# Ledger of designs, part 90: designed miniproteins, single chains, continued (5)

Each design is a single chain, and the fold is of that chain. pLDDT is the mean over its residues in the fold that is shown.

## One batch from the design tools (miniprotein)

Design m19122
Fold by ESMFold2-Fast:
Structure m19122 (fold): chain A 78 residues (1-78)
Amino acid sequence: AAELSEVEKLIKKFLEWMKKVREDPALAAQLPADIKERLAKIEAGEASLEEEIETLRELLKFYGVPEEEAEKMVELSL
């Protein structure tokens, strides 16, 4: 179904952005300090689920993702 393809695209976008931030230190350096700190906590496994949700939302917003897509990605990722 078309919705399955859409879900796959959202997951793929999320993974691509995570890889992009990971592989491009310059993009990571452009992130606001709050987002950077939250990402470090998530990577260390010290972040709460709520902090992960907020961090992902802020990250997607920073990269200019439309709100509707950002909400779907948050729900699918967490």
Scores: mean pLDDT 65

Design m19123
Fold by ESMFold2-Fast:
Structure m19123 (fold): chain A 129 residues (1-129)
Amino acid sequence: MEEEIKEKVKKYAEEAIDEFNKASTLLGQLAAQLRADPSLAEDAKKAEYWRLVAENYANAFRYYLSLDDETAYKNLKELAKQAIEDFEKGIKDLREIAERASPEVARLAQQAIDEFEKAKKLMKEIAEL
């Protein structure tokens, strides 16, 4: 991989790790709030699922960045493509949760959507390099 491309992948990946961590924190808060209402138990499970997905992407990106080799940067580009598809599904689920939830809980869902949209934009930048 060319050094200039490697530095861009590294920069976008580091920014994405921050967005994944923010999303994971917000989704954990969302899941806890949803669990307070037994009628929203399935929505709480979906929020927890997307929390784990965001955490797993943050861990995978940190792992490949720590290897700092050409194969790791190629793996980051493939992982970015997969993350775009996963986050589009996550955003859809979170929008459905926001429609059913109280206004305060819907605000947490919207904040998590905003972080997934930021992460998806960074993933597109990585995938196109």
Scores: mean pLDDT 88

Design m19124
Fold by ESMFold2-Fast:
Structure m19124 (fold): chain A 81 residues (1-81)
Amino acid sequence: SDEDLKEEEKLWQDIEEEIEKNFAESPALGQREAAKKLLSRLQEIYRADGNEEGAKLVEEAMTAMLEKADSLEQARIQADN
């Protein structure tokens, strides 16, 4: 549903912002793992509710988040060189 899409989008945005803030002070792989756990729980909720579309969007958001985090980490490494 639209509500599920909005909830997933908000969660993704909140996680992305948290990762970006943490990379400025102290990059932490732990934040990435915490984000994965939160998204995994959300995916389980959607599937339990029979919302396969929402579950798929959570998977896509998690993949995008991890790719974004890796890109930010690489940019930070280059800036430190």
Scores: mean pLDDT 67

Design m19125
Fold by ESMFold2-Fast:
Formats: structure tokens, C-alpha cells, sequence
Structure m19125 (fold): chain A 63 residues (1-63)
């Protein structure tokens, strides 16, 4: 889950919306109950808001 979150953060920083979405999807599959921050990554990436996507991924990594 943590590696997927980190991959999503990197993808978001590089403007890779698809990569950010795939990372969030993997976090949801692996994290289960801890997948709420992953939804932030997916939502931010889809809207082109990479700052929002990065914030969601960091929250997933931190707790």
C-alpha cells in the first residue's frame, strides 16, 4: 500500500493523471479500510488538481 501511495505522489507531481489513478486503485485494493486518502489521490488526479492528489497520497502514507 505504501509503495502504491508513493508511486501515486510521484505520478501526480509529474502530471501523470493515469499513473496517479492506478496508484490510488492499488492502495484501495491493498489498504481496504485505510483507502480514504487514496480516494483523494484519484479525485485530484481526475480533475487535474495534482496538489490535491499529492495531499491524499501523503495522508495515506502517514496514517
Amino acid sequence: AEEAAQRAVEAGKNGDTLGAGEGAREMIKQGGANSRPALGVATGGASGDYEHAERGAKEALEG
Scores: mean pLDDT 60

Design m19126
Fold by ESMFold2-Fast:
Structure m19126 (fold): chain A 81 residues (1-81)
Amino acid sequence: MYEVYLEAEFPSEEQARKAAEEINKIPGVTAEVEGNRLRVKVTADSLEELRELAMKAVKIIKKYGGKVVRAAPSEEALRAQ
């Protein structure tokens, strides 16, 4: 099983909450709001599914005016270890 953690910043808490509600509807994805920040956990059985779910979450973040500020682990970071 593969996991990715995303953090995003929004213009307001309201936008972060709206993004979290939409993201939490995706199976295998959990979003938690902390002020104007969003923490997203994506889990999948394959790297392909993980990328698809992560991309869906990122699209929702951008839809509500958010910017992804951190992603861990990345494929590149795993290769650097």
Scores: mean pLDDT 78

Design m19127
Fold by ESMFold2-Fast:
Structure m19127 (fold): chain A 89 residues (1-89)
Amino acid sequence: SDYQQSYQQTQQQLQQLTSQISSQLGPVVGVVVPNANDSTAQQAADMLLKQNTSSGVGMSVGLMSSDSLDQWLQSVQQSAQQAFDQLSS
């Protein structure tokens, strides 16, 4: 479905963004928290959250409706930018 395609694209964008930023700063961007009944995705999100929190930076974002994906992505980008600016200052 269109929603699944958008979700996959967002995950790929987040992964690329994390890779670009973490090459200089270490893990800094948020983790997508899946729906409560998705145990496999929850485990993956928990692992990423632990990695980010061990570096002192991280945030968690719930899986939202397709209408909320743009807002969620902007929120993650803003948080990553703030962390980057703080560390580069």
Scores: mean pLDDT 48

Design m19128
Fold by ESMFold2-Fast:
Structure m19128 (fold): chain A 105 residues (1-105)
Amino acid sequence: SAAEEAAWRARAEEIFPGIVEETLEWMREQGVPEEHLERLRAVAERTRGLPPLERTARLQAELAVILFEEGRLTEEEIEALLAMLEKVFPELAEELRRRIEELRR
């Protein structure tokens, strides 16, 4: 319902920054370069004010690109993410597909 979505949105907006920082710290511990961590922070900042679901999807898309560049994400995993995104955010799915295609060159 709209009321449940509004309540979930308010909760997600309250805790989302903490989740981002925890994710970035975990990635740093895994040896992800600081330049890639800065890219995730830039996406998190640019997506302020977007609905939590869209903001999460955009952050996941950037994370997927970074993990693919690092050789830590399989092509099968990226295609699964693209299939999920196409159902809810088709424009974001097209953008991600284009970025992955460029990395394959």
Scores: mean pLDDT 75

Design m19129
Fold by ESMFold2-Fast:
Structure m19129 (fold): chain A 78 residues (1-78)
Amino acid sequence: MEKLKEQLKELVEKLGEAIRNKDLAAIKEYQQQIEKIVNELLAKSKSDEEKQAIEQWVAKMLEKNIPAMEALRAALAA
């Protein structure tokens, strides 16, 4: 579990960097890798409480990139 959480944290940081660099290919790749790890974390969860805790933690991690993603969408629309 902990190793997957560390990998997810690293991928979220790399996703944020890709968003800032406007690297659409890297954004797509990191989003797919994040989804895969989230699914693995949920599959390894032993209880509904553990699954909910993982989902909440992932949501908080992804929220870090919302402002950068909004800026990227605005730049691509201009």
Scores: mean pLDDT 74

Design m19130
Fold by ESMFold2-Fast:
Structure m19130 (fold): chain A 80 residues (1-80)
Amino acid sequence: MMKATEALLELAEEVEKEYGDKEISVEEFEERVLEVLKKYVDEDIVEKVKESFDDIKKERKTIKGSEAAEMLRILALSLE
């Protein structure tokens, strides 16, 4: 069974390949991240990640695929 870290790193590669320098909505990016996390981590951790995304949404509505991928790599490292 994949660890949350491995799943987030795979999602990072997918997002970078699909979008690269193209913008993705922070809301759509959040949904993809939360779908992965719900499979591997407790609901309380999912809620904390939602709060982090709420803070990001206050500053921007879109993020580049490459930036989104980097955020996923940072999140993956924070879960180890």
Scores: mean pLDDT 79

Design m19131
Fold by ESMFold2-Fast:
Structure m19131 (fold): chain A 93 residues (1-93)
Amino acid sequence: LTPVQALEAEYGVKLIAASIALNTAKRYLEKGDLDEAKEAIEQAKKYVDEMERTVAAMEQAGAPPQLVADARADIEGFRKEIEELEKQLKEKE
């Protein structure tokens, strides 16, 4: 197992965790459970921050440019979803 392969596996775990947190936040917002939605949004933000650090480590370890670019595109997608959920949360507060 190369350092890049180990970091890619770590990134994958965090991507799944971020996805679960975002879906959890969406469901809580739909139900009007604002405190739980806020907590899930904060968890998603934490996982996305960890994904960014993992991608930076992957790039430094010599990961292929396309792999790094794809991972950064995923991170941008998650950031946009978080921003939209934070707007929805603020409108309901």
Scores: mean pLDDT 88

Design m19132
Fold by ESMFold2-Fast:
Structure m19132 (fold): chain A 78 residues (1-78)
Amino acid sequence: NVEEDAEEMQKLIEEKAKEIKEELEKEIGRKPTAEDIKKRIEELIEQNKNSPPTNLTDEDYVERAIEMAALEYLYKNS
């Protein structure tokens, strides 16, 4: 069911967003700002441009999509 898959995906996005937020907080020693999150988004976009995925599995593509969505979610909610 597409709707059930979307709900599970949203849950994974929110969980990943929490993990990223905790990692950033540990890394920078303070609560991450929208600017810190935007920098991570820009880094991910740049990686996709300069280093196209070679030998990525379907699972790796899904993980990348979740990570990008998690960063966007975190940015909008910071």
Scores: mean pLDDT 73

Design m19133
Fold by ESMFold2-Fast:
Structure m19133 (fold): chain A 82 residues (1-82)
Amino acid sequence: SEEEEVDRLFAYLDKDGDGTITKEELKEFFARLGVDVSDEELNVILARLDKDGDGTITKEELREWLKGSRVDPRELLALLEA
């Protein structure tokens, strides 16, 4: 289900298992997708995902972003597993 796919995608992003996604974890995630992003670009991406402005991304914020951007979590998981 979409819920299970979001949970699994969040687990790939949340390397430390702390329940939030940090800028460093987000950078590693994009690197695994074959995308090299600058720190400035990461700050922009983080700001778009981080709706409450606490400097981290929760699973709910990730879910909302995926729905709003029409990104299929299965597509991202397929890229991470390749």
Scores: mean pLDDT 72

Design m19134
Fold by ESMFold2-Fast:
Structure m19134 (fold): chain A 61 residues (1-61)
Amino acid sequence: SKVDELIEEIKELIKKGKELEAQYGPTSPETLAVFRQELALYRELMTKYGLSSEEIQERLK
């Protein structure tokens, strides 16, 4: 489903964000760009697909 695709994309961005944070620091442009992408997908899941923040967090485990 589209929801499952977005959840998998967020998981990949979380992994990438951790790697970039380790290399460039938490406030680098590279790290912040990935965190911004994560937030945009979270908002899409909540606003277009009606998922709660709690439900999204459970699916990311």
Scores: mean pLDDT 86

Design m19135
Fold by ESMFold2-Fast:
Structure m19135 (fold): chain A 98 residues (1-98)
Amino acid sequence: MHEEALELAKRIAELINKEPRVVDAVVTGAIAGGVGDPLRIDFDVIVKEGTTREELEEIARRAAEEASDDYRVERVEVSEPRPVKGGTRFFVTVDLRR
């Protein structure tokens, strides 16, 4: 279960990184919950200036939906923006269920 979570997290990050407005997306956590809890994946994402939180939420949701047919996307949460040199940094959490 933990290894499956890490492979899925990596696949989602790779799909997010294919988007032209994404500079870099890194997996920071992949946690398989207990019974009744979602699989939670955390990302640190840097996007090009002008990319909105809502735009990144849709990018992350689409990537998660494309990455596996075994899981449904329950929630995507995107943090408040943090300015960095050359872009905007966001923390993204994706909750998935079978």
Scores: mean pLDDT 83

Design m19136
Fold by ESMFold2-Fast:
Structure m19136 (fold): chain A 52 residues (1-52)
Amino acid sequence: SDVDKLVQQVKDDIDSGKLKSKEDVRSLLPQWEAAVGYEDAMEAIERAESLF
């Protein structure tokens, strides 16, 4: 799913040091909403925040 792909990208970005906090993930919401819609974007944010 698109949500699974977004969450995997966040995991890779955490592992590389590109994303460091839940706030960094939340800043991605407008971009993800534009790409996949609000409901899938919010699901992806919630799942990605759980990685911190």
Scores: mean pLDDT 84

Design m19137
Fold by ESMFold2-Fast:
Structure m19137 (fold): chain A 84 residues (1-84)
Amino acid sequence: DLEEVIASLKTAEELVEKARELAESDPEAAMELLRAAMLLEIDKLLADPSLSEKEKEYLEIRREGVERRLPFSVAEERWKEREK
């Protein structure tokens, strides 16, 4: 469900727009979409060849932190709860 939506969206802007749509009905899903947008932005920054090794390391740490805090399991649990 939400994972499929995230996989279908190609830009951070599309993810932010979808998050706005869900903000009132499903704020946790909106939060996940915003985190996915952050990951896309970090990946874009990491593609910059002018970055120093220290800057790349910092961005990789940020990316890992965002990934660890993505509540995919929470979103899955909420959809299962709605189905019941």
Scores: mean pLDDT 66

Design m19138
Fold by ESMFold2-Fast:
Structure m19138 (fold): chain A 75 residues (1-75)
Amino acid sequence: MEEEARRKAEEAVEALEEGIRLLARLSGLSDEQLEEIRRRAFEAAYKAALEEKPDMEELKRIAGQTAYEEARRLA
């Protein structure tokens, strides 16, 4: 169960990798800040996968929204 949730969260974040990198560059963020965004997006998706067991599309929305909010806060 935890292994499956983690795998789905990793897959969702990986699918958003290019978008997260572009968002960070457009916002003038450092590589360290990019890694923080990636970590928080993963944590959000992982928690959602454990509680709600959503589909991949929904996990990508959760991860993407978290990444966007963190990028805005760091910029």
Scores: mean pLDDT 81

Design m19139
Fold by ESMFold2-Fast:
Structure m19139 (fold): chain A 62 residues (1-62)
Amino acid sequence: AAPSLEELKAAAMKFANERFDELMANISDKEGLAAVLDEYIASEKDPRVRAALEALRARWTA
């Protein structure tokens, strides 16, 4: 079946978290992480997935 909106958000957050772990291996600061998350948000074409990534960015820079 086609994924639900909640499943798409979960997949986007999982993708971002996997990237977060990869980034934390190479970036030691929240500012660097925020910049990379902004790049992912800017490249995302699905507004629902983009909203999930923006929520993650707010969480990780709080």
Scores: mean pLDDT 64

Design m19140
Fold by ESMFold2-Fast:
Structure m19140 (fold): chain A 91 residues (1-91)
Amino acid sequence: MEAYRERAIEKVREWAREEGISEEEIREEAERLGISEIEAALLLIAERVVEREGLDEETREAVLEVARGNARNIEEGRAGPPNELAQRVAA
């Protein structure tokens, strides 16, 4: 489902921009971790949300796992489980 993947990528880039994350920062993080740009973008967004909301370590780990799962689902052209991150990406 190419159209879904393209739409999800656009939504992730919009969200990253809203959080003040540049495309250069996404590329650097992707290269540093050896992951896709979409996974890097979602991880950076997740880290911003965790820091802003003052979430604890256990919740931080859960949010990062959701971000990784969403990146994988986008790359496979599948919708993730219904949660805030997946809904923002899918909407």
Scores: mean pLDDT 73

Design m19141
Fold by ESMFold2-Fast:
Structure m19141 (fold): chain A 99 residues (1-99)
Amino acid sequence: SLKEVLEEAIKRLEEILKEAEEKGLSLVATVAKYAIEALEEALESTDLREALLLVEEALGLAGIGLGIARIIGDEEAAALLERILDVLREVLGALKALL
């Protein structure tokens, strides 16, 4: 169940990364890559608390990215960053349900 949630989340983030790269949205691409790496580490982790920390750190970075996108008025970047945040929040909820 958790493995399937993480694998599905990684796929969703890879689709967002592809869209960001095709549109030249470097901030979104950087955040998406970090989130993918964090979820891949969480998937390999034997410690649920370590997995939780990795997801929370990715959420923090995505939140900072969304703040930047909003300040500079990049509506496309903001929309994709909101999608990254939604994916990470779903993963966080699944992890917390196991603690």
Scores: mean pLDDT 89

Design m19142
Fold by ESMFold2-Fast:
Structure m19142 (fold): chain A 94 residues (1-94)
Amino acid sequence: MMSAEEIMEELIELVRELAKDEGAVDTLETLLSRLTPENEIEVLEKAFTLAYMVLSELSKTDPEVAKKFFERFEKLAKEAGEKYNVKIVVKLVP
């Protein structure tokens, strides 16, 4: 099972690699730097919300890349959901 830190690092890599959105990467790195055992769910919910906003924008400009982004995003959201017994993506994503 992935740690919250590992999930955050994979999410940052996903945004950096496929979206190339430096502002989103900087925001995610700031969230990772503030990660503590007590705020893992809050930090991950904010991170997945930001990543979904990036995905939504990417889907309008590059649907093929957006599909690859979504597949990796969904796997990370599942890992977070299993770790905390919550459906983070379902709670934050329309």
Scores: mean pLDDT 77

Design m19143
Fold by ESMFold2-Fast:
Structure m19143 (fold): chain A 68 residues (1-68)
Amino acid sequence: MLEELRKLYERTRELYDKGLETGDEDVYREAIRLGEKVIDLSNTTDDLEAHSIATGTAVLIVLTKKAL
């Protein structure tokens, strides 16, 4: 699970970066959707690293919404 969280976080970050470069709202929307899945998965565990990934993901979601 932790490796799955890391992979989803990396993909969320890549979509955020691509959205910043292109201004494509659909890319931003997909980044938000993947980020929400990361947060949901982190809630199934008490792992501190999973909670750290969720916190970073929540920040990315906020930044993505501000860019929209």
Scores: mean pLDDT 79

Design m19144
Fold by ESMFold2-Fast:
Structure m19144 (fold): chain A 66 residues (1-66)
Amino acid sequence: SRIDFLREEERRLTRVVDDLRRELREAERNNAPPEEIERIRTLLNSAENMLNDVRRALAREEKRAE
């Protein structure tokens, strides 16, 4: 169902965000080049935006299913 799909996407994107946050912390701790840090930040921002979009869509679909 649409709700099952969105729940899977939320789980997937939550893992992606968590992984990117860990990667960013490690890059900053290891004094990675600024371009590498900015690349990770860009990916993290995109993943967080996608996660927020999925969560909003999930809330709307759950209301419709009730």
Scores: mean pLDDT 88

Design m19145
Fold by ESMFold2-Fast:
Structure m19145 (fold): chain A 80 residues (1-80)
Amino acid sequence: RVAELQARANELVERAAALAAAGDYEGAARLVREAGRVTAEYLRLLAPEIGEARAEELIAQLEAHTAALVARLLALGAAA
């Protein structure tokens, strides 16, 4: 299950990169948000191994980075 979530997140990131390269920044932002959601699920699954506090810290960092990347992608789309 962890491997399946990682594979899905990687596929979403690759598709987002392709959309951004094609100038579809709104589509790329949508896929980045979905990849972030899938990665958060993966991190919650790791909580028993890495500890609840560490999982929460990583999810918070992920959410902040995802929000920043989405904002940047949308700004690029608006400027183009």
Scores: mean pLDDT 81

Design m19146
Fold by ESMFold2-Fast:
Structure m19146 (fold): chain A 83 residues (1-83)
Amino acid sequence: SMEEEEKEKKAKEIVLKLLEEEIENTDDEELRKVLEELKEALENNNAQEVMEKLGEKFVKEKREDLRNKILEIAKRAAEILEK
C-alpha cells in the first residue's frame, strides 16, 4: 500500500530529526556516538539490526540510561506520528 510506504517514510524523517536534535543537545559523548550510529543505520535501512546489536551492548556494559534515552526518542516519534 502506498499509504503504508508514505507513513514509513514520515516515521523515518521524524526519527532522523529527533536523533539530530538529541545529538546537537547532548554533552554525553557515548550517547552521541550511539545516536549517530542509529542515524546512520536509519539512513542505510538497517536500523533493526543495529538496534539489536546496541541492545546487547547496553546489557553487557550496564548502560540502562542509553537504552532509556533511545526508548524515549522512539516514544516521542510515535506520539508525533499519532497526531
Scores: mean pLDDT 76

Design m19147
Fold by ESMFold2-Fast:
Order: sequence, then C-alpha cells, then structure tokens
Structure m19147 (fold): chain A 74 residues (1-74)
Amino acid sequence: SEEKRKELIEKIAKTMVEFARKQLEYAKYNNSKELIDKIIETLRKMIDIMEKFNASPEYLEELRRLLEEAEKLK
C-alpha cells in the first residue's frame, strides 16, 4: 500500500538523518578532512535518493542543512 511505502521511506529518511549527524560529529571530533569529504558525498547521495522517493520535506531540509554544515568545514 502507498501508506506502508511512505512509512518505510520516512523511517529510512529518519535513519539517514541520524546516521549523518553522528558521522559529521565524529568527523568534527577527529578534525578529519577525509571524513568530511566522505560525509559530503554520502549526504548528496542520500538527498538524491530521498528526493526520488518523495520523502517528507522535514527530513530533506535536515539532510540539506547537514550538507551545508559539512561544506562550511571544508
């Protein structure tokens, strides 16, 4: 059903946001440019996937905010 598909997409998006937050914090803690570059690449892929699946705007906005934060550290 469309409802179950949307619930699954929302859960995936939420998990992606949580993962990205933790990875960005880890990269900041280690002051690692390589980890920042990897997180930027990962965030761009996550945003592309979530846009294609019409994920909730709330999660897309958070992923974009995390991307902007990561890019400022470059």
Scores: mean pLDDT 86

Design m19148
Fold by ESMFold2-Fast:
Structure m19148 (fold): chain A 74 residues (1-74)
Amino acid sequence: MTREELLAQIPEAVKALVSGLSAELLEEAIELAEEAKKGKVEEAEKRFLELALEEVGVSEEKKKEIEEKFKELE
């Protein structure tokens, strides 16, 4: 998949944060997001945010916003 196709599958709230990730980590984040859609939303969301925050170094305020957006997708 192209980087653009991977980004299109990510919610708008996290798109800007993960655009800086390497293609390898971005694919891993997408796989976790797809697992969330299959019923493991809480675990996949937590792991996805953990990877994105560690790579990009985003603030706690932004993390809270993203968590709320993922809750809406449930």
Scores: mean pLDDT 58

Design m19149
Fold by ESMFold2-Fast:
Structure m19149 (fold): chain A 89 residues (1-89)
Amino acid sequence: MEKLERSRQIAKEVARDLLRGITENLERALAERGLSLPAALDAETRARMLFVLDMALTLGMSEERIRRLAALEGLDEAATAHVLAQLAA
């Protein structure tokens, strides 16, 4: 079997564990700014919303740019609206 497939599987497992740690750190940093996400989100959607929030704050993104990034990250309209509401507060 191809070494590439095994390497990709190991990389996915490492990436999953790193993504979880990054997501927890980003959520803590955003909470310190008074920002939060809905508790009932799956881990992947939560990570994508945290990424969009962090990028919007760090780069000072306009609403149009935030909506475009959210669409690229596969966020639905409700998740995008929540991100915009947090940034308006």
Scores: mean pLDDT 70

Design m19150
Fold by ESMFold2-Fast:
Structure m19150 (fold): chain A 60 residues (1-60)
Amino acid sequence: MIPNSVRQMQQQIDQMPQPARTVMQQMLDDFVANYDNMTAAQQTGQMLRIMGDMQDVALS
C-alpha cells in the first residue's frame, strides 16, 4: 500500500520550480515503482531521503 505521505510529497513536487521538479518527480516515480519490492526500513529510508532532498531544494 502506497502511504499518504507519497501523495503529500507529490503535492510539494508540483509546487517546485524546474528543473528541480523534474528531478524530484523522477525520484518519487522510482520510489513508487519499487515500493512493493522494498522492506519497511527501505521504504522509510527512501521516503526520508526524498523529503530531505526536497527541503534542500527549498533552502537553495
Scores: mean pLDDT 75

Design m19151
Fold by ESMFold2-Fast:
Structure m19151 (fold): chain A 61 residues (1-61)
Amino acid sequence: SSEDTLAELVRTGLEIAELMKTLSPEQQAEVRARIAEAEALKDLAARLAKLKEVLSWMRSQ
């Protein structure tokens, strides 16, 4: 369901935004680059999967 995917994208985006506050400027730049790559993806499910990878990377810092 596209509605469920959009809701998950919003939740994932909010989690990324919160974690951004805990990162260094260099780490924030890396996250922004990875988000830009995810947003270039037209398929919402692929975009969500990529953003979840970004979130996982942020949690490992």
Scores: mean pLDDT 85

Design m19152
Fold by ESMFold2-Fast:
Structure m19152 (fold): chain A 64 residues (1-64)
Amino acid sequence: VTITVTNIKDPEAVERLLCRWYVEGRLSNVKRLSDDTYTGTCPNEEDALEIKKELEELGATATV
């Protein structure tokens, strides 16, 4: 499942969150496309939806 993150208001917090999920094996293939956009791949839809919720709590927009 591919996640796209946009409208990043706190890039430091978002990058820390993405790094944590990557280390936990819940996110892979993380790419920075621009200052406010990242993509990544989750192994399942449940993890993707959880990650989306946490990113939205940081003021970002996440699309699964």
Scores: mean pLDDT 80

Design m19153
Fold by ESMFold2-Fast:
Structure m19153 (fold): chain A 84 residues (1-84)
Amino acid sequence: SSLYNQYQQLQDQAKLYQGMANALYTKSDELLKRADQAYKDDISKGKQLYDQAQKLNDQATQYTKNANNLNQQANDLKNQLQQN
């Protein structure tokens, strides 16, 4: 049914956003470790890497929220399909 196709599309989109969030969290953690190392030799470079890590973490948080919203929509649609 078209509703089942919408359900699958919502789940696939949620998985995509969660995957993107996980990749950004991993990159943010990598940049934080590099920032700690850089602070020993170059405070400016350390701060730049830290600021970049924070931006990636914020983006990851937003993608996680998008994934959660899509999962909620998918669950609502699944419940509707089970009632019909």
Scores: mean pLDDT 89

Design m19154
Fold by ESMFold2-Fast:
Structure m19154 (fold): chain A 87 residues (1-87)
Amino acid sequence: QQAEKTAKEVTAELTKEYPNVTFKQSSMKDIDAILSGYGGATGNVSIRDVSTGINRTVNGNDKDKLKAEIKALIDSGHKEIQITAIY
């Protein structure tokens, strides 16, 4: 639940800051995240560029690190970002 709250809050903030970026938010069980290549562990948030499939994983309690990693992808030109909370 904390990872999901963190993902929702960060997605809302970044949608306001980057209106031209498409954010897709979802939640996934840890086993499904592992099987789907999201690098899943309960309580983590996976960040994936939809076009390239590149993903990064951040602890769902670290809102600042999650924001920083997503901003780094946006600054590198990524425009479609999936944010997946793992529970």
Scores: mean pLDDT 75

Design m19155
Fold by ESMFold2-Fast:
Structure m19155 (fold): chain A 96 residues (1-96)
Amino acid sequence: DLLTLLFEAIFIARDLDTPDARALQKQLEAELKEEIERLEKEVGPRRAASIYTSSVIRAIGRHIDLELEGVTDAQLRARLDALLAQIEALKQQRAA
């Protein structure tokens, strides 16, 4: 789910809080806004709200799990890079 991956990546970028991560967070937030607007156009605002609420809850759960595991900033960065690769793969799948 692209929305879940975008939310999860935003949470990790926020927590890293380096200059590069802040720039990436801004980019991801713009992509998230575009994805939500696209979804609202396809299914309407009510159904879109139900879908992205489910996605954000799932992302919050995954983020809490990472925090409970006590991962390092290096491990957070590796997870962020993996999420960015998954986001790109899903965007390519949707473009096809």
Scores: mean pLDDT 83

Design m19156
Fold by ESMFold2-Fast:
Structure m19156 (fold): chain A 93 residues (1-93)
Amino acid sequence: MEEIRRLAEELVERAREKGVSEEGQEDIRRSFESMEKLGASVERVRRAKEKALEALELIEEGMSPERAAALASATIGVEGIKVAVDKLAERKE
């Protein structure tokens, strides 16, 4: 129950450390909430966090914190779409 929220807050903490605004942090939280509403497992949310963290690392390569946060949120959104696609594929036998 608390695991998905913990994963979201761990990524938000990393975003804050890298200078992402409160608005960018909130967008990341909302992306995880959307993924949870799509019925994503904790394992899939963990993978989304790992990919989003890679996006945040681009700040160290000169990307603005706001752009990196937007990319992280988009990455989480894409992983949510993959959850829906995988469920659709399960219907094909």
Scores: mean pLDDT 79

